# Ledger of designs, part 27: designed miniproteins, single chains

Each design is a single chain, and the fold is of that chain. pLDDT is the mean over its residues in the fold that is shown.

## One batch from the design tools (miniprotein)

Design m975
Fold by ESMFold2-Fast:
Structure m975 (fold): chain A 68 residues (1-68)
Amino acid sequence: SREEIEAEVRKVVLKYSQKIFDKTKDDIAKYKEAMDKLAELYQEALRRGTPEAVEELKKKADEIVKEA
């Protein structure tokens, strides 16, 4: 359901926001760039509203953390 997708997206955002913060706490510019990218990705996942979109969000969020 859409409610389940929204809950999963929120869970992913919280998890990856924390990881980004932990990795970029000494670089505000990197933090902002990574968070802006994450925001774009989760908005797209919510718009698509599918389990596949949530999995794509997780994959791309992992890439953001790795590049931070």
Scores: mean pLDDT 84

Design m976
Fold by ESMFold2-Fast:
Structure m976 (fold): chain A 71 residues (1-71)
Amino acid sequence: MEKEMAELLAERVAELAREQGKEEGVPEEVVERGAERYREAARVALDDVERGRALLREAGEETAREIEEAR
């Protein structure tokens, strides 16, 4: 169940991130990378919530930086 729940959360988070990124006009490559980082954070959160939260912050900051660079 642990792996199944992680995959479910990861899929949902990635899908939401991709959809919102596309609506915001973010380049597909940046959206996909961002979605992947959020997916990883979600997976880790089930093992270690604190680490997952840190990864979520990193994903957000990295994605924001990439968006600004891509413009």
Scores: mean pLDDT 75

Design m977
Fold by ESMFold2-Fast:
Structure m977 (fold): chain A 73 residues (1-73)
Amino acid sequence: SLEAEIAAVEAEIRRLTAERDAVVAELQAALAAGTLTPAQLEAAAARILELGARQNALGARLDALRAQLAAQA
């Protein structure tokens, strides 16, 4: 159902948000400990950009699905 698709997209957005938050937390911990390497920073930045792009795509899909649901009501 359309409602099930919306719920699935919302769950995926929450998953990606949690994953991004975990990457940020690891960077903050490494910075605080003085152990952050340039390679670690580069890898984390690439991962954050990748996750952000996926979130943006899912956000656009969520908006479209919500519009479809509203049109069916």
Scores: mean pLDDT 89

Design m978
Fold by ESMFold2-Fast:
Structure m978 (fold): chain A 68 residues (1-68)
Amino acid sequence: SAAEEELKKLRIEHAEGLARKIAESLGATEIEIKQEGEDKIVVIAKVGDKTYRITLDINTGEYTVEEI
């Protein structure tokens, strides 16, 4: 239904917002956000001379931070 599609979009937008805030809290100066499938948001964040990959699970809200 149209309502289910709207809720899905809102969940994705909320997850992207959370991922952005996590990157900003790390002091990121450059942020690239990608959706990986239906279940994950991936952020590539540059913090000084380091680059971090943040992977957020849309369904659980759990996230990991890895230096790349």
Scores: mean pLDDT 81

Design m979
Fold by ESMFold2-Fast:
Structure m979 (fold): chain A 100 residues (1-100)
Amino acid sequence: DEKKNLVEFYLAGGKSKGPVSAVSAEMGGRLALELGDYETAVEGYTIALELDPNNAVAWENLGTALAKLGDLERAREYYQKALALDPNNEVARRNLAALE
């Protein structure tokens, strides 16, 4: 409902007129993650990463959403992607260690 409307809003480019951007998709994913809507967070971050695959923070947050959904194998993979892009990502390192 409201969370889906927020994702649809960001997927439509937010308040900006034009196609969806990596920033608007990431905003939708982040808001969904903060609201505990982990499936919607995965959708938003997946779109953001299709547009900008070098966003280490988006890989980290996608991993976190998947870990919350119980998909620990994919969460581990995506934390590893975040660390490959940014080896100093302390959040991804801590979250990866917590899966052990």
Scores: mean pLDDT 78

Design m980
Fold by ESMFold2-Fast:
Structure m980 (fold): chain A 82 residues (1-82)
Amino acid sequence: SERDEIEAMMREVVKQAQDVARKILALGKISPEMAAIIKEIQAILDEMVAKFHAGELTPAEAEAAKARLNELIKKLEELIAE
């Protein structure tokens, strides 16, 4: 179902965010640039979760949010690798 597709996308994104969070914890230091990206990731995840629980999250919105989160996670991983 549409809801099952959205739930699967959310689970994938949460797992990616958790993997990056573990890398940051291992690093022990965050730059202001990393902190800004983390804040944006948290805001997008919070909005997705709130809309999903309200039954208001569309597949198109979930796809757009996933695309943005993937961009932010990639930037954050590049900063961690430096």
Scores: mean pLDDT 80

Design m981
Fold by ESMFold2-Fast:
Structure m981 (fold): chain A 71 residues (1-71)
Amino acid sequence: MVIVRATLPNKPGVLEEFEAFVKSHGGRILSVTQVGDKLEIVALIPKSALDEFKAFVESKGGTIEVLAEVE
């Protein structure tokens, strides 16, 4: 598992779509912070899904970074 921080545009449905995507991959949302017109979401996800999450977040005009690896 890895802990990631995703920065996404704060638009209707974006948080719900990301939360559903995390849960569908066996992950968990750890925190959500609104920063102006952006959402900063910290999530625990499988390392094997990291590339799919990068593609998803980038497709929404966001960014994603790995904060930590957990065993």
Scores: mean pLDDT 84

Design m982
Fold by ESMFold2-Fast:
Structure m982 (fold): chain A 90 residues (1-90)
Amino acid sequence: SMEEKEQKLQMKSADNLADGFETRLARRDLAGARRYATALKQMAEAVKHDKKLSEYVISLLQRLAARARTVDPALAAELDATIAELKAHL
């Protein structure tokens, strides 16, 4: 369906943002990583009525939080707070 095609395109966009976060984190560009995390949060808020997309973006944020925890605990805590906020609105 058209909705499934749009959903797959949004998932690919989320993947690209997550990849951007990990690239910045690997370089210890924490400001750059935060920009990608903010974009993922905004995407999750924009798609909050699509449960499959919301769950997908939240799953990505959870993986990024786990990655951030070994590099910068403050960034990981920021991601955990974002995840909790998004889950409360599901």
Scores: mean pLDDT 88

Design m983
Fold by ESMFold2-Fast:
Structure m983 (fold): chain A 69 residues (1-69)
Amino acid sequence: YKLTIQLPPGQSGDSVKSIVEKYGGKILSIGGGGQYVTAEIPDSADIDALLNEIKKDYPDMRYSVEKIE
């Protein structure tokens, strides 16, 4: 899966990076001053659990999930 997360203005992606890595994901890029995080998530990972964990810190986040391969 390819995951793109948009954080509210003024937030850093540090917590998002830690959660993605906890689920075995890989950070591909961080842009927009840390507001946009793109990551590759293994097909075996529970992406809903990952997203719920990020939402605890960033309830107003927006996200997009794409299954690539």
Scores: mean pLDDT 76

Design m984
Fold by ESMFold2-Fast:
Structure m984 (fold): chain A 61 residues (1-61)
Amino acid sequence: TLEQAEKLNNEGAVLSNTGKYDEAEVKYKQAIELKPDFAEAYNALGYTLKQQGKEDEANKV
């Protein structure tokens, strides 16, 4: 549901803020799977990928 997508996005943000970028990436991807038009989750995923040095992947989202 949309509510579940928002919860996953929020969980990703908490993980990203604590430097757990690999776990944050998983949460953002799950949020996008539930809500494919979730622009905020795509932006957050891009930032998280860039912090991991995955710039090529970040540029594709």
Scores: mean pLDDT 82

Design m985
Fold by ESMFold2-Fast:
Structure m985 (fold): chain A 77 residues (1-77)
Amino acid sequence: MEGDVLETLAASDEPLTTAELAERLGVSPATVSRALRRLEARGHVRATRASPTTTLYDLSPEARARLEAARALLEAQ
């Protein structure tokens, strides 16, 4: 599930809410919340509070850089 969340965030032009991720992945919000919590703890995802009721998630700059580097290597190989 963590990989699916990272792929969805990487493919998105904008930060996503837990509900949006759950809808896109076809899983429960609870499942996405657990994955996001683990990814945030590892520094792969950043949480931004947009409003008192809305939290947005995106790839950390580090995770995005690693993904772009891995993609470049995969394409070159």
Scores: mean pLDDT 77

Design m986
Fold by ESMFold2-Fast:
Structure m986 (fold): chain A 59 residues (1-59)
Amino acid sequence: AKVERTVTSSVPVSKAAEFLAQLQAGLARLEAQGVEVLSVEVEVEGDTTTVTVTLAVPA
């Protein structure tokens, strides 16, 4: 069985590209450990980028 978990992070738009690159690398490592990435949502509101990641983690 897997447990669904959601993580939300907010960063300035000027740092969004760096943050997303680090996030992508981190998600690849989690997938190698058996975590399933269900969705990655990116929302820009003014000068803030909000990234919401939904994962299925082995229980």
Scores: mean pLDDT 82

Design m987
Fold by ESMFold2-Fast:
Parts: structure tokens; sequence; C-alpha cells
Structure m987 (fold): chain A 57 residues (1-57)
């Protein structure tokens, strides 16, 4: 996976989080702070996408 693809996916993930209500955005960030810096960026992006889907429903 290229650095450009990872950056684009990160930007898209942030935009999706921004569309969530404030309470759901706060929950996503709270879950992410437990794993930020502890796992590779590719795995982090997968977890972000899972959280977004969980809170979008």
Amino acid sequence: VSKEELQKEGEEALAEIEKLPEDKRKAVYKELEKIIGKIPLVELLKEVKKLIEKYKA
C-alpha cells in the first residue's frame, strides 16, 4: 500500500467521522486513543473504518 493511498484513506475516514453526531465522534476518538501508536497505520485505518460503520448504524 502506498503512502499516498494511506493518506487518502485517512482523510476520507476523518471526513466520515466529522459527519457523525458529536457524541458518536467522541466515542470513536475515545476508542482510537486506546490503540493509536500501538499498532501499524494499516491496522489503525481498518479499526477506524470498523468504528465508523458501528456508529453510522
Scores: mean pLDDT 75

Design m988
Fold by ESMFold2-Fast:
Structure m988 (fold): chain A 110 residues (1-110)
Amino acid sequence: DRAAVLQAQAADNARNRDSFLEQMGQLGRIASLIQQIRELIKNNADVEEILKKLDELEELIKSAPFLPEKMLELVKEIKKNAKTNKEEALKLLDELLELLEEVRDRIWNS
């Protein structure tokens, strides 16, 4: 078991070290931006400011090809709801954060 684990870990380090660190960094930035958007909505910030942050979030997700396409669809739905239904927008942001945590846990345990 230990020899097989060490071989797998060495192979993962050789293949994925830089990609792993980059992916974890991207996940952290995306999570931070999701939290910023949640606080803006909760505090009744200007809708233009919320939409600007959602555009930044969409571009960050687009720049991360390892993320599921469902995340982009959720961002589009959040953008639709941000102006008209803040409660639904917050719920969709929570769903987006849960998907992000699932991706993070998969990468961390790979």
Scores: mean pLDDT 81

Design m989
Fold by ESMFold2-Fast:
Structure m989 (fold): chain A 57 residues (1-57)
Amino acid sequence: MLTEKEKAVYRALTASPSSRLTPEQIAAGLGMTPEEVEEAIKRLLEKLGVKSLEDLR
């Protein structure tokens, strides 16, 4: 269902307030580019059928 990249980003977002973390900050923590983090977020929202990260909580 989720790729390893998507799982890592999902963990970071659910463990930390998404409103306080930019894609750049998440990317730095996970060894990814900000572009990769933004793409993973889009895929997470699509795959989980939610409109925003707040809907995952």
Scores: mean pLDDT 71

Design m990
Fold by ESMFold2-Fast:
Structure m990 (fold): chain A 105 residues (1-105)
Amino acid sequence: DPVLERAKAYAEGVRALFDEVIARTTDPEVKELARKARELADKIIASTDLDEVLQYAREVRRILDEILEKLKEKNAPQDVIDLVETARRLVDEMIRDLEAAKKAR
């Protein structure tokens, strides 16, 4: 399935960005949220169901919004904020691709 293979590629990229966020952040709440989002990215990579992948992607996006809010409130280093904003952009692209595929069914 070309759509699921693209979603897997997005999720692998997002997963790598979460690993970098976990390594660079000093905030234990942000580390925990990033670990949860990374685990959801692993579930996207392992799934063969488009509706499951879309649901997991939407949950990752929600967690990314929460991470960004916490980082900005705490005036976190810009490099960490940039990693999370990059991950959010990739997740938004993944969700858009998945939603377009679902409408074409």
Scores: mean pLDDT 88

Design m991
Fold by ESMFold2-Fast:
Structure m991 (fold): chain A 84 residues (1-84)
Amino acid sequence: SEELKEAYDDVIKTLTDLLRGKISFEEAKKRIIEALNKAIEATTDPVEKQRLQELIEKIKSAKSREDLVKAMTEAAAFLQRLVA
């Protein structure tokens, strides 16, 4: 769906901005959570919704940039599969 593609693009942009030092760790968390919530709203499959919610919890629990980047990469990979 168009909404899932937009959520994917938002995740990639946020990851890029974080890696380039354009946004803070906390700002990156907020933007990723917003993108994943948008993906939940666009998704009708309850199993996919549950996986997206698990990714949100992983983002929230990230204490380091390394953990956040790993969780964001997992989120991007999952959204890419939903868009394909």
Scores: mean pLDDT 87

Design m992
Fold by ESMFold2-Fast:
Structure m992 (fold): chain A 105 residues (1-105)
Amino acid sequence: SLTQSPSSVTVSVGDTITLNETASEDVGDKVSWFKQKPGEEPQLLIKNASKLVEGVSSRFSGSGSGTNYTLTISNVQKEDEATYYAYSHATTPPVWGQGSKVTVV
């Protein structure tokens, strides 16, 4: 299983936020991060734990290994208001985290 923390957080424009994910077993860098906004398709942000996807803002970064992974959003903007999901394809079936809801004020 994947456990995300915090489950919800409120931040101000210009803040830096770190979202955490803990896997119940070693997932060997096979962690991706997705951004989900209401009414939009999920957007892949980070793949292989730390690789920024082409076209994604450099304000997003991923880090971690083994069982602990983080998504960092620097200089938060209003458009970053979304639920962020960790995803692992290290096992079959693939596993989703419960999501971290980010509210921007």
Scores: mean pLDDT 84

Design m993
Fold by ESMFold2-Fast:
Structure m993 (fold): chain A 90 residues (1-90)
Amino acid sequence: TMDDILTQNLINQIQVGSQQGLPALYQQLLTGRDLMVSGISDQSAIDINNAAVTAMNSLGLTTPSDVQSRGDAAVVMTIGARLVQTAIDS
């Protein structure tokens, strides 16, 4: 489906972003949040959230992540983006 294509593309971008450091990851977290707000499925949102949490953990950042829905995932992406921005600004 289109949601599956968008989800896989973003997961790939998050993986690239984590390898390129915090500024790239920040942009991908915002993209993930916007996609979640736009109405992708709960499962797609959970899959994106799992990729983002893995990427953040690989860079030494953690978020509260008990994600059961698209809404929960959007909140985690917002918190993650704030943590990444704070780390960039130091």
Scores: mean pLDDT 78

Design m994
Fold by ESMFold2-Fast:
Structure m994 (fold): chain A 77 residues (1-77)
Amino acid sequence: MELALKVQIKLGVNEIAAAVIIRYGSEEEKKKAEEILKRLTELDKRAEEARRRGDEELAKEVEKEAEELAKEIRELM
């Protein structure tokens, strides 16, 4: 599987997790999840650009940032 596509799939899963926290979390958890969701949306655009260009280095950079955001989401759960 293309790395950029794999990263976009992971971003989508984390976006769903963030949406669940926004619906059921405390006010502080909702604020954090909304901030993370904005960053996930930005990363998804960068992943799409990496995929369009076939840029593996950009895809790796986005993957690292996506992993950090996934950790932040897990810490809110």
Scores: mean pLDDT 78

Design m995
Fold by ESMFold2-Fast:
Structure m995 (fold): chain A 57 residues (1-57)
Amino acid sequence: KKEEIERLKKTIKDNEANREKLKPFIDSLSPEEQARVNKMIDDRIEELKKKIEELEK
């Protein structure tokens, strides 16, 4: 469904916006915590992107 793809795209944008909002907080964290937080967000976005690619077939 195109509707599902639009929802996933919105979720990706929301995660990207959240990362931008968190950038000052992330930059204030230790390198270890910065890597952990960024990895969690990146992993989430990548999973959503892969799901969109599968649905667009």
Scores: mean pLDDT 79

Design m996
Fold by ESMFold2-Fast:
Structure m996 (fold): chain A 61 residues (1-61)
Amino acid sequence: SSAWEVLQRSEDASVESALARGLITPAQAARLKAMSLAERISYLLTSAVDSALKKEEERLK
């Protein structure tokens, strides 16, 4: 759909902006741009859960 295409382009623009600001590496930017929007969302959700669990384990030590 057109809305999906606009969202995908917006996401790609955000990745380029983050790269220009030095927030991510060129390798991370290339990987994110190579992922479909659905895969990108899935990856971020999984990474957020994993990071939260690791932080909790570290704090409970």
Scores: mean pLDDT 66

Design m997
Fold by ESMFold2-Fast:
Structure m997 (fold): chain A 69 residues (1-69)
Amino acid sequence: MSLSKDDIVKVLEELAKEIPEYRELLLEAAEEVRKSKNREEIQKVLRKLSSKLDDEARYKFSEALEKAS
């Protein structure tokens, strides 16, 4: 899937509105994605984020990324 950095940041910011329990974590991840220099760094940020989310939040995250692709 070819998502731009801006698309990923937008997905994370929208999820922060939908999942208030993870708002701070999602917004911090969006900031780290914004500061990432290449796609590999972005993938590392997203993997760390995914490992910190519960199953419901992880499902919503996956669906949002798929829809944005």
Scores: mean pLDDT 80

Design m998
Fold by ESMFold2-Fast:
Structure m998 (fold): chain A 60 residues (1-60)
Amino acid sequence: IDSLISKMSKKEAEELKEAIKNKDAEKAAEIVKNFLLSQGHSQEVVDANAEEIKKKIEEE
């Protein structure tokens, strides 16, 4: 997560941090998917990273 946040724009990083603070796993996953797709990552990589973040937020 920290490495992803460091590569994001300030706005994207703030939105992701807010979603994590609110325990909105779906919103956090959506933000990460949109970021990774914009960076040219494959759908498989995007889905794997989104699922990992969703798990981390749901697990606290």
Scores: mean pLDDT 76

Design m999
Fold by ESMFold2-Fast:
Structure m999 (fold): chain A 65 residues (1-65)
Amino acid sequence: MEEEIDREVKVALAEIYLALGKYDYTVKNDKEGAIESYEKAVQLFEEAGDTEGAEEARKNLEKLK
């Protein structure tokens, strides 16, 4: 189903952005880059209906604000 595939792709992409945000913050010491990546992860998790993933991304984002 196209809708199901789109949801799965969004979750996978959100997980990638969550990992990029952690990398930017912990390895590159790039707070702005981490914030951008976490904001994209939140958006994608929300669009996919993954409330748990969205909450994790928001918690990481809030730590940087």
Scores: mean pLDDT 80

Design m1000
Fold by ESMFold2-Fast:
Structure m1000 (fold): chain A 95 residues (1-95)
Amino acid sequence: SNIDEVIERIKELPLTEEDKEAIINYLKEGKFEGSYAVQKFAKLLKEYAETNPEMAKAIIDAIKEEIQRTGKTRLDDLFTPELLEKIKEAVEKYK
């Protein structure tokens, strides 16, 4: 399923295991865990995973690029104006 593809891509991200588990648990079970940033990100991914999987993948790729650029591994540390701009650019490309 599209949800399973998104989960596999989340597993490949160099995020903390805590953040990855919280995102995956929301995608599989709808349970909100972790920080507000993690919860918002998980909700956004779930909204696109079934309706626009290319958008979900683009959002994941934007996170991956930001991790590579900054060396930060916690999602709370990654939610900057710069990351939000990249996510908006990805959304516009796949609308």
Scores: mean pLDDT 79

Design m1001
Fold by ESMFold2-Fast:
Structure m1001 (fold): chain A 70 residues (1-70)
Amino acid sequence: SEEAQRHYEKGKELYAEGKLESALIQYGLALQHDPNFAEAWRNMGEVLEAMGRHEGAEELFRRARELDPS
């Protein structure tokens, strides 16, 4: 969980800097440590949207909703 959180926060920083591919890698690493990390799935989807990969983004958003329906 600590490793997942660390990678997630790094992903947010990279995304804010416009480093989309690097942000995607960090969110992926967060999900390797915690595959139930709904916010990481959602933010990874946002990166894919920013990259124009809309179908991939929808799949990740669906996963996030299943994990955190609230």
Scores: mean pLDDT 86

Design m1002
Fold by ESMFold2-Fast:
Structure m1002 (fold): chain A 62 residues (1-62)
Amino acid sequence: GPSPTRELSEKEKKILELQRKGAELEKAGEPDEKLLEIAKEIAKLSGDESIVKEAEEILASA
C-alpha cells in the first residue's frame, strides 16, 4: 500500500482514476481508440509517453 507519510497529489489521483477507467473500458470490450485516449490523458498528466507506447503494444498484441 502507499506510504502513510505521503499523500497523493491531485494529479496522481487523476492518473489513478484514468487508469481505473481504462481498465474498465478494456473489460467492457470498448474499442482500442477509447483505451488509447485514456493512455494519452495519463501520459499528459504524468509527462510519460511510454504509457501510450505500452498501451499501443498491448492493443497490437490483442
Scores: mean pLDDT 71

Design m1003
Fold by ESMFold2-Fast:
Structure m1003 (fold): chain A 60 residues (1-60)
Amino acid sequence: SFEEALEELRKEIEELMKTKSIFDVASYLSKKLVELQKHFTPEEVRRIALELIKKINELK
């Protein structure tokens, strides 16, 4: 579901932010967002992207 995908990605971002640079995290997100476009609507992908950016800002 949308909520499950968002929660899982938030956990992945939290883990990556512990060991990876912001540029590596951004690259990972770019790849994941392209993958999500195959399964979710453009509006859902946009909402996921915004929530993940918010999570990154909270962690830095």
Scores: mean pLDDT 80

Design m1004
Fold by ESMFold2-Fast:
Structure m1004 (fold): chain A 64 residues (1-64)
Amino acid sequence: SEITEKAKKAAEEAKKAGSGTGAAVAAHDRFLQGDKEGAKAGAEYAKEAGGSKAAIETARNSAL
């Protein structure tokens, strides 16, 4: 379907651009703003997007 095609393309572009690591950085920024729940959600997205283990762990530790 068109939605599935767009989702696949977005995922490939995200992986190519290292967006999983970018998502982990954004999650850390949310924690610094006091949004612990947003930080946790961002860390899970970073994991699903193939972000580096170190970046994901940093974001999760920041959310705790």
Scores: mean pLDDT 57

Design m1005
Fold by ESMFold2-Fast:
Structure m1005 (fold): chain A 87 residues (1-87)
Amino acid sequence: SNAEKVLAKLEEEIAANPDDYRAWAELAVAYALQGDLEKAQEYLAKAEALAGPDHPAVLAARAALAAAQGKEEEAAALEARALELAA
């Protein structure tokens, strides 16, 4: 599936460049979308440690995790903040 291919590519990127916070954040989003909240949270924590909690990529990953947990208002607020900081 396309999701499996995306995950495999991101995992290869992390293995080659473990300091790539964007790849960690993208893995967190991908696992959140698959409903694997444990892995999503683990990879989000790594992205936050590298980039800080206010980086747009980290905020977008937090929004994806919040949405996957059914926290629609929190997800919308985090998405809005990520878009504002990326602009």
Scores: mean pLDDT 85

Design m1006
Fold by ESMFold2-Fast:
Structure m1006 (fold): chain A 65 residues (1-65)
Amino acid sequence: NDIKKKIQEAIGTALRGIGLIMDGEHMLKVAKTEEERRKGEELIRRGEELIERGKKMLKEVDEEL
């Protein structure tokens, strides 16, 4: 019934994902080693997973409406 809180949690999850992608992209731009590049790629991957989780949470809320 408090759909607003569930939406806020989903948005918060997606925002954390965006932050990880931004950090990963920045790391890739300044990377000078293979290790740094792989860390950036992993941050982007994890960020994409969080965004997908947030979208899934929003779809579940939408299906309850």
Scores: mean pLDDT 84

Design m1007
Fold by ESMFold2-Fast:
Structure m1007 (fold): chain A 93 residues (1-93)
Amino acid sequence: LSEEEEIEIFAALVAMSVALAKRITKDPEKAKLIEELGDYALEVIRKTKDVEKAREISELAIKYINEIANTDSVEEAKRLFEEGKKKIEELAK
């Protein structure tokens, strides 16, 4: 596989995780946070030229997307969103 193809596979895994998380999430505010975190992660993954960074960012994004989907609290979901976004941002450097 080319590096571009490998990066797109990691992007596809994030997109799939967003779709699945949104299906199990009945709260529209949590669904919006899942979508926003996923969109941000996709942007960062596609800007990277490093396959290992793309993989690490995808794994991190999927972890936080799942934690947001599984939390009982919108307030905790917002905290997880901010934490996940910051960690993705730090990893992308």
Scores: mean pLDDT 87

Design m1008
Fold by ESMFold2-Fast:
Formats: structure tokens, C-alpha cells, sequence
Structure m1008 (fold): chain A 69 residues (1-69)
């Protein structure tokens, strides 16, 4: 995956989190902007951030699904 693809996926996940947790999404967006403003940002750093966001979203989704059952 390219850096540009990673950036796009990160933005999409933050946007999904924003639908249910706008305050959390705002904090995550700020962290992401700080990462993007670092001229030394590596592909690995973006991959780690994306993984963290995916894990967080899955935890939030799982919690909501269990409550609905």
C-alpha cells in the first residue's frame, strides 16, 4: 500500500468514527494532522496509525453489536 492509499484509508476510518464518536474523531484527526506535518513521517508510521484506528473501530463496532443483540 502506498503512503497516499494509507492516508486515504486513515481519513475514511476517522470519518466513520466521527459518525458515532465526534469528539474522539476530532482528537484522532488532530493526531493524524500532526503526523502528516512531520517531514520525517514514514510509511511504517502511517501503517501503525491505521492499524490502531482499525483496532479501535472494530472494538467500538463490536460493543454496539453486542448491545443490539
Amino acid sequence: MSKEELIKEIEEIIKEIEKTHPVLAKTLRKQFEELLNDPNVTKEMLENFLKMLKDLKESLDAYQKKKAA
Scores: mean pLDDT 78

Design m1009
Fold by ESMFold2-Fast:
Structure m1009 (fold): chain A 66 residues (1-66)
Amino acid sequence: REEFEKLAEKIEEMADSLSDEEARRRVLELVEEARKALEEGDERKAAQLLTAAAILAIGAQLDEEL
């Protein structure tokens, strides 16, 4: 759980650096859904949602640089 929160925080920091407000909100929504899944005991869904958030954040950041 602590490792999950560390990854979630890093993804949130990446989202906060995005100038695209829509992309930032989507990433943050996925992180919150991942936390909710973890609270419900669905570790698999939590991992999938957090992974999706990370992919979206990285993709949005790359789009801003390119």
Scores: mean pLDDT 79

Design m1010
Fold by ESMFold2-Fast:
Structure m1010 (fold): chain A 72 residues (1-72)
Amino acid sequence: SMEEAQKALEEAKELLKKAAAIPEADQKLVDRGQNYAVLGVIYLGQGDAEKALEYAKKAIEYAKKALESGGL
């Protein structure tokens, strides 16, 4: 659903913001997560809830990997 995609995308944005603020975090993982989040926003704007959610979940995955690389 659009609501589920929006919620996942907000979660991704918060995690990416936290990871980007950590100097020890792998910034390539942050960049990749941010690229997926941008795709999620684009598909959300087009009304494609399924693709928006898919890319939001990928953004969350990379944000979590970045946080782990930074010792969280």
Scores: mean pLDDT 88

